# Designed miniproteins, single chains, continued (4), part 32

Each design is a single chain, and the fold is of that chain. pLDDT is the mean over its residues in the fold that is shown.

## One batch from the design tools (miniprotein)

Design m13158
Fold by ESMFold2-Fast:
Structure m13158 (fold): chain A 99 residues (1-99)
Amino acid sequence: LTRQQQLEATVSMLTMLASLTIRELEKSEDPEAQEVAARLRALVAELQAAANAGDAEATARAAEALAALLREAAARGLVSEADARTAERLAAQIRELAA
């Protein structure tokens, strides 16, 4: 795969993980979970917009922000530790591919 194809695939994986997490959080009646879901949705939109624009640096920054929010949510027990760790790995890979 080309570097561009690897970047697109990794962004797709992170977007899929975030979308599944948003759906689970939106099922919760916890106001904290609803707030995190809304913030994740905004970051997913930002990530997709940056990727569609071909802005590698903006894509990496959006991915890092998304992973950081998932880490905060995991610390609060709203998201699994495994999902937060996976998001961190995908964001790091996006950063490396964007360089």
Scores: mean pLDDT 89

Design m13159
Fold by ESMFold2-Fast:
Structure m13159 (fold): chain A 61 residues (1-61)
Amino acid sequence: SAADRAAVLALVEAMAARLGLSPELRARIIAAVETALDAGASVEEIFDVVVEILAEHDRRR
């Protein structure tokens, strides 16, 4: 639903702000989450996408 979509995106945005993520990384995460939501991904699958992007970013620093 639109409400569920908005809630997921708000949670991701809050997480990015708390972690102090760069605008580029925030945009990448948001785009990936929106793509997953459009594909009908579950909440667990969306969480896995976010975790993987963050893990990749951590490995690159």
Scores: mean pLDDT 80

Design m13160
Fold by ESMFold2-Fast:
Order: structure tokens, then sequence, then C-alpha cells
Structure m13160 (fold): chain A 86 residues (1-86)
């Protein structure tokens, strides 16, 4: 694989990960209108295909955070998770 080909692969993966993280944030904000924060987090992560054991760990780490802090942590997690899967 050439450096140019590898660079293109990483650029495309990064763009896809950013878009998926943005979609996850939007879904979470919409779910917060009707669901408790903990349930909204579970649904977003489960929809993204995150394993149940990690979903519960993420919930434990975020349950005491503000909605904005939880959104920031969720977006960062989804970016990294989706980047590694692309």
Amino acid sequence: MSIEELSRYFDEARKKAEELARQGEQTFRELLKTLPKVEAIRKVLEEAGVPKWFVERFVEETKDLSDEEAIEKLRRFLYNYNFLRL
C-alpha cells in the first residue's frame, strides 16, 4: 500500500467516524427529551453496536456527569469506537 493510499484510507475513516459521532450526539440529544440520561446513553451505544459490558461501564462513568459532559464523552467515545471499526 502506498503512502498516498494509506493517507486516503485514514482520511476517509476519520470523516466517517466524525459523521457517526455527530449522528450519535444528535440521537442522544433527541432521546434526552423523552428518556432519562442513563437510558438515552444505553440506546445510543446499543444502536452503535457497543458490547453490553462496555455500555454498562460507560453508564457508570457518566451517570453523575452533566448532560453536556456526557454528550462530550459520548461523542469522543463514538468517534474512537467507529474509527477503530472502519
Scores: mean pLDDT 79

Design m13161
Fold by ESMFold2-Fast:
Structure m13161 (fold): chain A 59 residues (1-59)
Amino acid sequence: SSIEEKVREALEAYRRGDFERARELLEEATATPEGARQVAELMARDPEWARVYREVLAS
C-alpha cells in the first residue's frame, strides 16, 4: 500500500541519517485514521520498525 511504501521510505531515510525526512514521511503516513491504523499494524508485526518509529518521533 502507499502507507507501507512511506514507512519503508522512512526506514531508508533513517538508515542514511536523514531523520527530518524520516519524521516527515511517518507524519504523512499517520495523517489519516486509516494510515494510522496501517502504521500501527506494521509496527506490531516488526519490533525493529517499532523501535525506529519511536526513535524518530523522539528526535
Scores: mean pLDDT 80

Design m13162
Fold by ESMFold2-Fast:
Structure m13162 (fold): chain A 60 residues (1-60)
Amino acid sequence: AGKRVRAVMPVPQTSPDELALLPGEEVEVLEEVDDEYWLVRSLATGRTGRVPKSALEEIA
């Protein structure tokens, strides 16, 4: 199963391939795109997009 992480700060969508998140939203990591961004899926909405990994923390 994919790694589960939570947003620790608001994440704005600044491009179409990004995912906007509110603090406390949980996502599943699908792929590590690079050293700064992860491709994730929202557990609330099922939407996918890139998110800065610095905005996320692991929750088990």
Scores: mean pLDDT 79

Design m13163
Fold by ESMFold2-Fast:
Structure m13163 (fold): chain A 82 residues (1-82)
Amino acid sequence: SLPEFTEAFEKAVKELNEAIRRANQRLEAGEDPEKVRDEFEAEVNKILEKYSKELSPLEVDIIRALGDIAIGILKSIAEQKK
């Protein structure tokens, strides 16, 4: 069985998904992928700061892992744009 997730985790995941959506919109608009990556990484850190006191250690690790995967994809895109 999956552990029960907090309402804070659901909100943090929603904000992470909104940050991913914004990053994709910026890329589609032709913004610099390196700048999009840096701004997305800052948004992920902001989400973790906002919810860290309400999240279990496992929930923090999950959000961080998801953010790191997205950052890795953005780094790959930035390397390929030139």
Scores: mean pLDDT 82

Design m13165
Fold by ESMFold2-Fast:
Structure m13165 (fold): chain A 74 residues (1-74)
Amino acid sequence: SALELAEEALEAAKEALKAAETKEELLRAIGLVLRAIGLILDAELAERRGDEERLRELEREARELREEARELLE
C-alpha cells in the first residue's frame, strides 16, 4: 500500500540520517525524512477519502524516495 511504502521510505531516510557524517549528508537526510513524513500524511488522507488514483501516485513517489534514501546510504 501507499502508506506501507511511505513508512518504508521513512525508515530508509532515518537510516540515511543515522549514517550521515557530513553537514551536507545531514541536510540531505533531513530533507528525505521530511518528504517521507509528508508522503505518510498524504497517504493517510488519500486512504480516508478512497482516492485510489492518488494512492497509486503516492506509491510511486514513496518508491522513488526509498531508492533515493538507499543511494545516500551507499
Scores: mean pLDDT 85

Design m13166
Fold by ESMFold2-Fast:
Structure m13166 (fold): chain A 63 residues (1-63)
Amino acid sequence: MSREERLEQLKELREELEKEIEELKKQKEEAIAKGEDVSELEKKIAVLESALAIEEAAISFEE
């Protein structure tokens, strides 16, 4: 696999993770407004933010 192909894949994964994080943050805001427990949403957001950080580090390494 070329560096260009690898970078493209990493960038696509980053964009997907960013979209998922945004969606979960919206759900968290709604849950907070309703006085609901957000522990599950916070765990999911933390996992995806960790994955995003890994992808960003991989992109930086390949650049």
Scores: mean pLDDT 80

Design m13167
Fold by ESMFold2-Fast:
Structure m13167 (fold): chain A 54 residues (1-54)
Amino acid sequence: MAELEELRKKAAEAYQKKDYEKAIEYYEKLIEISTDPALIRAARLGIEVLKELL
């Protein structure tokens, strides 16, 4: 999927459902397609936080 907004929504939904594995997957996809350094930084931070919860 090429839509940043949809990936952000799916990552947030997975996080709210405590599906940390899926949330990490969506953040990784977001990093792959994003050109926004602030968004990439936020996604990377999210992945690190989620890894600590696994």
Scores: mean pLDDT 77

Design m13168
Fold by ESMFold2-Fast:
Structure m13168 (fold): chain A 71 residues (1-71)
Amino acid sequence: LRVTLRPGPAPFDTLLEALRAAGLRVTGMEARDGLVVLTVESPLPPAEAEARIRAVAAAQGYEVVSIEPAP
């Protein structure tokens, strides 16, 4: 999954640790136009992985701009 986030008050490293603790594997990251773009892998079905990503981001104060399938 390709996840685009608007930065929140929590440090980025805290977000990455929270995603990892939720069983989500971050395999790529990029800063673009003030946004953070993450490549996230999970053994979960896409809908369940998206739900976990949204929950973790919200808990850290990050806004989910988009979640798309990674090629």
Scores: mean pLDDT 80

Design m13169
Fold by ESMFold2-Fast:
Order: sequence, then C-alpha cells, then structure tokens
Structure m13169 (fold): chain A 79 residues (1-79)
Amino acid sequence: MEFVGIAVLPRPAKVGDEVEIFEFTKDGWKRRKAVIEEITDDYAKVRDVETGERYIIKFLYRDEELDDHVVGAVFKDEE
C-alpha cells in the first residue's frame, strides 16, 4: 500500500461525490480529481477520473470543529 498524499472530503460525503486528492510527488504537488465509489465511517474508496486508478482514503480527523470536512490519508489501491 503506497501513501500518496491527502484529501479533504465534505461531510456528509456519499457515493458519486467528487473529491480532490493532493499527491506528494518527486516533481511537486499534483491535484487529482476522484469519484467516491464506496464510503464507510473509517474510509472511502475512490477512482481517479482521468487515469482510473483506485485510491483508499483513510479518515484522520473526526473532531467537532472539522465535522463539516474530513481530512484523509490517501493510499493507492494496488489491486
């Protein structure tokens, strides 16, 4: 499982919503757009709209002040 960066999701988020992924790369920051295909309390599975790559976003912050948004760690789905 490869860590690629972070994402910010609105709350509530649902299947079909678009999210932005901020990737850490050797050539700098890249923004990816992805669509939520699966969502649970702890993670979302998303698919990049350009490449079709699958990512898993694991939710990091579940604070009351961030309840309108969730910050997640993004990993490539290598399967």
Scores: mean pLDDT 72

Design m13170
Fold by ESMFold2-Fast:
Structure m13170 (fold): chain A 65 residues (1-65)
Amino acid sequence: MEKLKELEEKIKEKLKELNLPEPSERVKELIRLGIELEEMDEKERLELSERERQRAREELEAARA
């Protein structure tokens, strides 16, 4: 929980430094899911992380469109 919040804050600060808008709630959820997947078994984590990365890329594209 604390690790997720810390990552969210780092992302928000970096976006602010780059003069970019805060990520949408949808994008934040994808980031949280990515971190959760990192806590799984290494074998499953690798497979699911690739799936989540693909999903995150598609969601970011949809959010920008």
Scores: mean pLDDT 65

Design m13171
Fold by ESMFold2-Fast:
Structure m13171 (fold): chain A 101 residues (1-101)
Amino acid sequence: MLREEKERMAEALRRVAERLREAGADEAAEGNLGLAEALLTEPSVEAIARKAFELAAEGRGALVPDTPLGREIARLAARLGEEAGLPHASPALYSEEALPA
């Protein structure tokens, strides 16, 4: 279910936010927490992507899992960034396979 996918991604974003805070990356941690909230409150992927773009434009770009949902959010946010003349304002994708244990 889309709801279950959103809940799983929100949980992953919160776990990454904890690690980012431990590393001193507070702005990125806030980006992940803001996107996690948007996943649970916004009804559409487009609205979630808009929140991801807004957070990145404020310097709080989220680190998003490289999943089908994560790629779609990043793709839509990148398009919003291009339209706004802010091509840097998109979330970054990470592969769980590339995360050190």
Scores: mean pLDDT 77

Design m13172
Fold by ESMFold2-Fast:
Structure m13172 (fold): chain A 73 residues (1-73)
Amino acid sequence: MADARRKLEIYNILSSSSDFVSKREIISRLFHPVSERTVTAHIETLRKQGVDIESKRGKGYRLKNPKATKTEL
């Protein structure tokens, strides 16, 4: 249950950002702090579930193809 909410929160953080979000920044925006390893595990689970997430060493994560809910500018 908590892990499902954490994945959703991570998704929302990435979806609200136009740039890469570091693991540290993701952790700071979560309701409950978790380890960087836990963030990585949740990102991999989201990717396995069909969420296009780009990862870049030293920069973090961003949605490769956000849900197009608004026009890309």
Scores: mean pLDDT 72

Design m13173
Fold by ESMFold2-Fast:
Structure m13173 (fold): chain A 62 residues (1-62)
Amino acid sequence: MEKIKEELRKLAKELGAELSDEEIEEIVERALGIGRVLGLDEELTLRIAKMLLEAEIMTRQA
């Protein structure tokens, strides 16, 4: 959980997006929920979390 939050914070900064810790945590929790339902490992759950973060950033740019 904590390593996924840190990876998302790094990715958000790399993409030039200013996201609060609360927003990052919400994305992580959503990804963990999806991973639990689908039986995904931590690596696939991290990939889902990164996809959700990119979608959030893209929505803000639109």
Scores: mean pLDDT 79

Design m13174
Fold by ESMFold2-Fast:
Structure m13174 (fold): chain A 62 residues (1-62)
Amino acid sequence: SAADQEARIRRSLASAEAVLASGDPVLLRVALHELEEMLKQTTDPELAARLRALIAEIRARL
């Protein structure tokens, strides 16, 4: 369901923020791929904006 998908995306966003804080390039690359795939499937503009912001931050760290 859409609600289940949103909940999953929110959990992944929290995990990606932790990975970003770690600075590990391997984990950052994995997180980048996951966030880009979630962005393709997101219809919520607020979640899309948060995903784009994290993707940009991770790319800046690589």
Scores: mean pLDDT 81

Design m13175
Fold by ESMFold2-Fast:
Parts: structure tokens; C-alpha cells; sequence
Structure m13175 (fold): chain A 103 residues (1-103)
């Protein structure tokens, strides 16, 4: 079945050091007839959401979401983009893993 919401691109650095800025970017397209909410998330190694950014993606629109966070703990962080269409279908990107090295 055709996806109404698509994560076209998800980028983040492969690694950063504790205290350096981790910047993530997602490009989300809404191919559906109704506005949807897109969320970009950075999840810490303990499962806590340490940063999130939401945007409304209008019908037929493409939106770029950018967020930055400064990690305070070393470990593997996950970057995920999520969209929910008007039919309640959830589209999630494959998690992009970022290694945060100790200072």
C-alpha cells in the first residue's frame, strides 16, 4: 500500500564526543490530502527522549526538521523520524545510531 507520509532523508553524525553538539535533520513528505504531524526524536542510551522537534506537514508538502542536543552521557543514541497520517497510520524511519564517546 502507498505510504501517505514518507521519511525521505535522515542524517546525523556517526559519532560525537560528550559535550559536543549532535545535530540531526529529517526530511518528511506528506503525500496525503490532510495535514499530519512529523516528529524528530533523539533517544539516549537509557531510553529517555533527550530532544524532540515537531512540525505540521501540510497536504502535499515536504518539511525539513532540524534539532540539536548536547549529549551528557556516552553510549549509543538513536535518531528517529515519525509521521502520523490522517488515517492514523504511523510511519517511522529506521533508527539512525550515533555513537557518543566519553570526553
Amino acid sequence: APAKVEVLELTAPASVTVGETLTATAVVKNAGPNAVEATLLVVAPDGEIVAQKKATVAAGETVTLTLSVTPTAAGTYSVVAVGVDADGHVTASEPLLVTVNAA
Scores: mean pLDDT 82

Design m13176
Fold by ESMFold2-Fast:
Structure m13176 (fold): chain A 85 residues (1-85)
Amino acid sequence: KLEELFEKVIEAIKSAPGLTDEQKERIAELVRKALEAFKAGDVEAAIQYVTEIAKLLREHLTPQQAADLISLLSEAFNEALALKS
């Protein structure tokens, strides 16, 4: 469940117009690190990775494109917290 949610975020980032392939891979790697931090129970580390992802999206995309991807990321993050029991 958790892995599927984060994989959808990675796919959305890799499909996003306006990001270079280098930026897509960097952000995808941060999403994978956030997932591993959640699986390890390290919510503080997961929040740090999510914050860095949001910053990179705002830096390289239009405000609307960044907002759409950050919304998807936030949805996955909130679902991850809910699934943690």
Scores: mean pLDDT 79

Design m13177
Fold by ESMFold2-Fast:
Structure m13177 (fold): chain A 92 residues (1-92)
Amino acid sequence: MDEATELLKGMMREAREEGGKVSVESEGDKVTVTLEGLSVESITGFALRAIGLGLDGIEVEVKIEGDRLTITFRGLSEEEINEILKEAEKLA
């Protein structure tokens, strides 16, 4: 579970390093991260990382629209959600 939160924070940081935009929404045990302004290579890499978390038993949904990637995680603890939100605040 700690691994999922750290990987997600890493993806958000990499997106910002590329000049992309990061936004995060939380709803109950669900977190949705939207990454915008990404290259095809970055979208592919991030999507594969998110799918990897799904294979490890984490409930994840990935949507790709042009240069925008939306990743939704479910079943997260309040602590995990708060860490993701804090990272997003630093990157805003």
Scores: mean pLDDT 77

Design m13178
Fold by ESMFold2-Fast:
Structure m13178 (fold): chain A 62 residues (1-62)
Amino acid sequence: GSMIKSLEDKISKLEKEKSEVQRQLGSEKDNRVRILKLIGELLAIMGEIMDLKRELEKLKNS
């Protein structure tokens, strides 16, 4: 359904944002404050992805 496609599109966009934050985190070596901020951003994005994936699973298993 259109709702399933909308959720898959949102997940795809968040996965791209996750990859960008992971890239920034991988290149940051010496600034602990920036590393912690990037970890916080990564956890927030991962939380959003997990919420959307749970919603998608409920729709597919209905």
Scores: mean pLDDT 85

Design m13179
Fold by ESMFold2-Fast:
Structure m13179 (fold): chain A 60 residues (1-60)
Amino acid sequence: MEEGLRALEAGDVEAAVEAFRQAIADDPTNAMAYHHLGVVLRRLGREEEADAWFAKAAAL
């Protein structure tokens, strides 16, 4: 999560996505990692995918 946030601040969106996916793999109940993935996808213009990840975070 920390690494993903730093990547976002640096503008490295691909690194941020990978870091948040790794955080979910390490802890599938980490609602914050799902939320961060949604934020990143929305910034990429992938709003439908972002909504799906926000829904997953809310369901945890």
Scores: mean pLDDT 75

Design m13180
Fold by ESMFold2-Fast:
Structure m13180 (fold): chain A 63 residues (1-63)
Amino acid sequence: DVGEKFLAVLEYLVEKGIELTEEDKEKILEIVEKEDEEALKEYLIKEFGLSEEEADEILARLK
């Protein structure tokens, strides 16, 4: 379920204290809908400064 995966990503970022804009949420939803795990990982690292390990933790929650 795309909605479930989307919410899991948002919940993790909020837990880390990251303030999400409406544009951030829209971009994350687009990437999750594409099922492009590489693009999601790259976006999270570049835009939010997450480590590769933290990004991999998010991806693991989507399975």
Scores: mean pLDDT 79

Design m13181
Fold by ESMFold2-Fast:
Parts: C-alpha cells; sequence; structure tokens
Structure m13181 (fold): chain A 52 residues (1-52)
C-alpha cells in the first residue's frame, strides 16, 4: 500500500512539474493531496529525471 501511494504521488509530482510548477510548489500541492504520506526529496528528483 505505502509503495503504491508513493508511486501515485510521484506521478502526480511529475504531472505538476510538466505543467510548469516549481519542485517546491509541486511538493506543497502533493502534500495537500496525500497528507498521510511523507514526501521525500528523492520522489521529486525521480520525477524531474523522468522528464529528461
Amino acid sequence: MDEKLREVATEYIKRLLEQGLSPEEARSRVGQVFPDLEIEDEMIEEALKSLQ
């Protein structure tokens, strides 16, 4: 369950970054959608790397 939540949150971060949001803004918004999930910097880095 936790792993799937992390995957969904990372996909959401990726979509926000694709829309032109900053990594910090994307982190803030995904944290509001998944309040029980701890958003790690690695998730944001993976999303950014996947956009290259």
Scores: mean pLDDT 77

Design m13182
Fold by ESMFold2-Fast:
Structure m13182 (fold): chain A 66 residues (1-66)
Amino acid sequence: DHVANLRETIRIVRDSGDRVLSELESKRRSAISNGDTSSAKSYQSELDRARSFFDSTLASLERELG
């Protein structure tokens, strides 16, 4: 079932996205707590890119679903 497979893929991508974004937020907060402004900015940029990627990927999959 293509629809069931797409829904499962969407669920996996959402779960992966939540985990990646949570990990990057944790690293960003640790860098801030340690006064590492350079690492904090790097993690913020990576967080922004990851969010954009997952938003775009989910939008594409949801469009394919109908």
Scores: mean pLDDT 87

Design m13183
Fold by ESMFold2-Fast:
Structure m13183 (fold): chain A 75 residues (1-75)
Amino acid sequence: PSPAAVDAAGLAALERLAAKAPPEVSALLREAAARLRAGDHEGAGLLVTRALASLSDAEQAEALAALNAAMNAAG
C-alpha cells in the first residue's frame, strides 16, 4: 500500500466521523482532514487526538474501530 492510499483511507474515516460527531468535534476532525490534505500529518494527528479526547468512551471506541478498519482496508 502506498502512503497516498493510507492518507485517502484516513481522510475517508475522518469525514465519516465528522458527519456523525457533535459540532465541536466535527470542526476539529474537518480541520484535521484539511491538515492531512496539506501534508501536515503532525498537525492532523494533534487535532484528531484533541477531537477524540472530547468524545465519550463509547464514541472513542467507535472512532478507533473506524480508524483501525481504514488502516486494514488500506492494507
Scores: mean pLDDT 74

Design m13184
Fold by ESMFold2-Fast:
Structure m13184 (fold): chain A 72 residues (1-72)
Amino acid sequence: MSEEELKERIKELYEEAKKLIEEGRLDEAQVLLDEAERLGVLAQIQGFDEAAKLGSELSKELKKIPEAQKLF
């Protein structure tokens, strides 16, 4: 997986998780967040700094939603 593919996948996972959280579907959101966290770790291991930074920034944005705090 390229860094650009990894960035796009991380972004898609966080966007979909946010929608699920807003719908109250927290169990489904947690599955997507777990996948995004794994991809963030892979980005760090591979030296894909931009993808790792994107994941960190999107995670911080999501944590601003009170309901999302139950998933972290």
Scores: mean pLDDT 80

Design m13185
Fold by ESMFold2-Fast:
Formats: sequence, structure tokens, C-alpha cells
Structure m13185 (fold): chain A 80 residues (1-80)
Amino acid sequence: KIEEILKLAEEFAAKLTDPEVAQQVIEDGRALAEAVKRGDSATVVGHILRILALGIEHGKEEEASEFVRRALKLADEAMK
């Protein structure tokens, strides 16, 4: 499940045209995966919201919203 979270971030980053923004999403995705491993719910939510904001800012609102839905489900399942 942790690997699935990182894969989701990588898939979303691949849809972004700016390589610097794509790299930020990958870094936030790694931090998100580590926060899920620790059960740090506040940090998990923070990184998900940051990825959502980057997606909206760069014209990928639909893809970012789908990332949020899938990431929240995976995080909830992994932290139980």
C-alpha cells in the first residue's frame, strides 16, 4: 500500500508538463508515504493538500482530485 501511494504520486507527476513541479509532487509523494508508515495523520493530510494545490495551480484539477481520493483511501487502509 505504501508503494501504491508513491506510484500514484509518480503517475500524477508524469501528467505535469513542468519538470520542476513534477519533481515537487514526487518529493511530496515520498514524504506522504513516510508519514503513512509513521501513522502521522496531520502530515499525511498536509502533503495530500499540497499535491492537490499544485495540481489545481497547473491545470490538473480533475487528476489532482482523483489523486486525493485514491491517496486518502490507501492511507486510511495502511494506517489501520
Scores: mean pLDDT 81

Design m13186
Fold by ESMFold2-Fast:
Structure m13186 (fold): chain A 89 residues (1-89)
Amino acid sequence: MEEAEKYYEEGEKLFKEKKYEEAVEAYEKAIALDPKFARAWANLGMALFNLKKFEEAQEAFQKALELDPKNEEILKLIEEAKLKLAEME
């Protein structure tokens, strides 16, 4: 599971650099190694949301909530995505 965490961290770095497509690839690799990695699913959803792939983002968020339904960090990421939707054209 060390490899899953490394891809997750790479995804977070890419996301902060606004390289959302590359962040999606990194998070998908993390999920492929650890499908129960709720935080990776939530961050995948956020990256997809920034790419305007709203349905795919909602599916990723739903998976994250199924794995960890009351995680404050996951709920914050979902709320942040909703706020970003209001800022986008």
Scores: mean pLDDT 80

Design m13187
Fold by ESMFold2-Fast:
Structure m13187 (fold): chain A 73 residues (1-73)
Amino acid sequence: MFTEEQKEKLREAIKELLKKENIELSEEELEEVVKEVLEKLEELLKDPSTTTEELQSELVELAVKKARELKEK
């Protein structure tokens, strides 16, 4: 499973990404996005053919989509 250091880096990366997209989330909403992204990352890592670039692209799209959905509810 992911280390605390890896989870923290992912949280910060998501926070910066959403800030650039002008999506302002509460800490609680940010945690929901991080959880969703971590679950997707674990699923993608089950396929050893997935490249790092493909992982980053899919996770970025998921994070932005989930954050926007949380704002709309």
Scores: mean pLDDT 76

Design m13188
Fold by ESMFold2-Fast:
Structure m13188 (fold): chain A 76 residues (1-76)
Amino acid sequence: PKELEEMYKKVIELAKKTLELAEKKGNKELAEKAKELEKKAEEIMKNARNMSPQEIIEKFSKLEEEAKKLLEEVEK
């Protein structure tokens, strides 16, 4: 499903941007959190076939919010 792939890519893009900025700033904690977001997105994709579409959307929506918050923190 294209929507699932799009949500996944959005989370990964946010996490990668956060990781790059955190590494440039030497913020190891934020870099580790960014890597954790990528792993969580991968886990959702791996288990997608065992979840309802609503569960997948809810999980990715929550993860996107976490990724946006983390990016805001690293941009300070």
Scores: mean pLDDT 82

Design m13189
Fold by ESMFold2-Fast:
Structure m13189 (fold): chain A 55 residues (1-55)
Amino acid sequence: SEKEKLKKLIEEGLKKAEKIGDQERVELLKKMLEVIENSKSIEEMKKKILELLSK
């Protein structure tokens, strides 16, 4: 599913961020994963992720 593909992409980004010690990116990506897990629709998920990326 689109949700599953997005989750995989973010998980890959999280592993990379952890390797380079970018703690701010790690926290952002963890919040994005929580949004994906807790969102009841793809549209809600996309909106909340965009809000996180906007600060």
Scores: mean pLDDT 78

Design m13190
Fold by ESMFold2-Fast:
Structure m13190 (fold): chain A 64 residues (1-64)
Amino acid sequence: GYSAEEGLARVEEALAAGDWDAAGLYLAGMHASGAVSPEGAQRAGRALAAGDAERAIEALREGM
């Protein structure tokens, strides 16, 4: 496990690099560790599936 801020930073870095698979794995790690709410994780996951990096990051921040 890692902090919510570390998890978010890793998601942001992965998305900036165009690594959507890594972003999804970091999101799953944040959810599993309780760093983000289930609702935040669900919204972020939908945004990632839609290719919307900004919405995914916003959903994670709201869910922390």
Scores: mean pLDDT 84

Design m13191
Fold by ESMFold2-Fast:
Structure m13191 (fold): chain A 92 residues (1-92)
Amino acid sequence: MKRELLEEARRAVLEGMRALAAGDVEAVRAAAERLRELARRLEELGLRDLAAALRRAADALLAWADGTLPESKAVSVLTAAALLIIGEEIDL
């Protein structure tokens, strides 16, 4: 269960980064929604710091889609989330 959810979270972050690189606003919004759902599930498992990181990543994606955040800032937030997920996977 935990490993599968961490793998889904890592894939969702990568999907968000790919959507950003493509400039695909609809794909970015879809990635943000998926990150929010995964954050809810992580929080239910007590992984609150990871849940908060995924919510920040989702918010950064939506801010970029709305034209209020540069791509470089959104990429930085997504990269931070990816590193936290990888750290948790190593501890498994």
Scores: mean pLDDT 85

Design m13192
Fold by ESMFold2-Fast:
Structure m13192 (fold): chain A 94 residues (1-94)
Amino acid sequence: MEIDENRVLASFALMALTLAKKSIEKGDLEGAIEGLELAKKIVEKLDLSEEEKEEILKLLEEAKESVKAGDLEKAIELIEEAAKKLVEAVEKRV
């Protein structure tokens, strides 16, 4: 299989997304943005196809914009979609 590094990084990205969702639920919008930025940095380091990487990064940027706009429901939906795409992309590499 792939180098364990890719799986470890994907796990950290998923944890960052989980923390971002939890921050939104607590009303910690700054923490949510920090979690999304951390997830973006980790995703950029993943060994994924350029198309899969761009799609996930776009969802994370849209989630960040939704947090800034106060559309928290949309932000959570985008975070969940990004997490789903990330899991699917990593599983295809197994």
Scores: mean pLDDT 82

Design m13193
Fold by ESMFold2-Fast:
Structure m13193 (fold): chain A 63 residues (1-63)
Amino acid sequence: VEEAVKALREALARGDLKRALEAAKELIAAGLSKEEAAELVLEIGREVGREGLAELIADLLLS
């Protein structure tokens, strides 16, 4: 989980949609629900100044 969170944060900070989505899916595979993973993506996106990208990824996870 910690490694996937680091990967997600780095990908969001870089604006890397594909890698951020991959990291979010790794969190779900590690036991997070889609809703929990989406909330975490939105939280990290706000912290790194990538709210729009985070919203897009959250929508993709919940679809």
Scores: mean pLDDT 83

Design m13194
Fold by ESMFold2-Fast:
Parts: C-alpha cells; structure tokens; sequence
Structure m13194 (fold): chain A 67 residues (1-67)
C-alpha cells in the first residue's frame, strides 16, 4: 500500500539524516537525470531491504545511488 511504502521511505530518510520530502526530491531528480527505470529498480531493492529489517543497508544503497 502507499502508506506502507511511505513508512519504509521515512525509515530510509531517517537513516540518511534527511527529511522524507528531501529524499523524495532527490529521488525524482535522480530519475530525471539518470533514468526512471534505474531509479525504480534501486528504490524497489531498497524498500525490500527495509521490509527485511536491513534499514542501514537500504540507506547505504540509496546514498551510493544519489552520489
């Protein structure tokens, strides 16, 4: 659900030390500049890691992607 996805994104944002709004802004910017399919695949993998309780690994994956 959208609510579950939002909660997982909030956990990633907290681990990164940024707001959810800032995380969403950076993800949109990355999708525009690097390609939406690559951004979506990265996001799907990060959300799966959060679901598995691997929040720090999800945050590191997103951090590396965002540069």
Amino acid sequence: SLEERRKKLEEIAEALGISLEELERRLVEAAVTRGSEEAQALLDEALKLVEEGRIEEAAELVRRYLG
Scores: mean pLDDT 84

Design m13195
Fold by ESMFold2-Fast:
Structure m13195 (fold): chain A 93 residues (1-93)
Amino acid sequence: MEEYLKKALEYLEKAREALKKGDLEKAEEYAAKAEEYLKKALEAAPTEEEKLKIQLEILKKVRINAALTIDGLDEETAEALAEEALKERLARL
């Protein structure tokens, strides 16, 4: 894995843990850092398959953040919606 992708995955995991604790502020902070590193990994990615994987991870993170901060959904609902959106995206391939 690229060093940027590894850091992005670490921050994405920290964001999920913060969501489980109900710490929306920390979840948003970690998710923002994950997005930054995912974008850097995408720019460095050598293959289309790797780029697609990075894009899907970014979309899932953005979906979770929107559900919690804008839609006022709980963590369980936000995670379920993000997972469903990811599956739908993959089905179009």
Scores: mean pLDDT 65

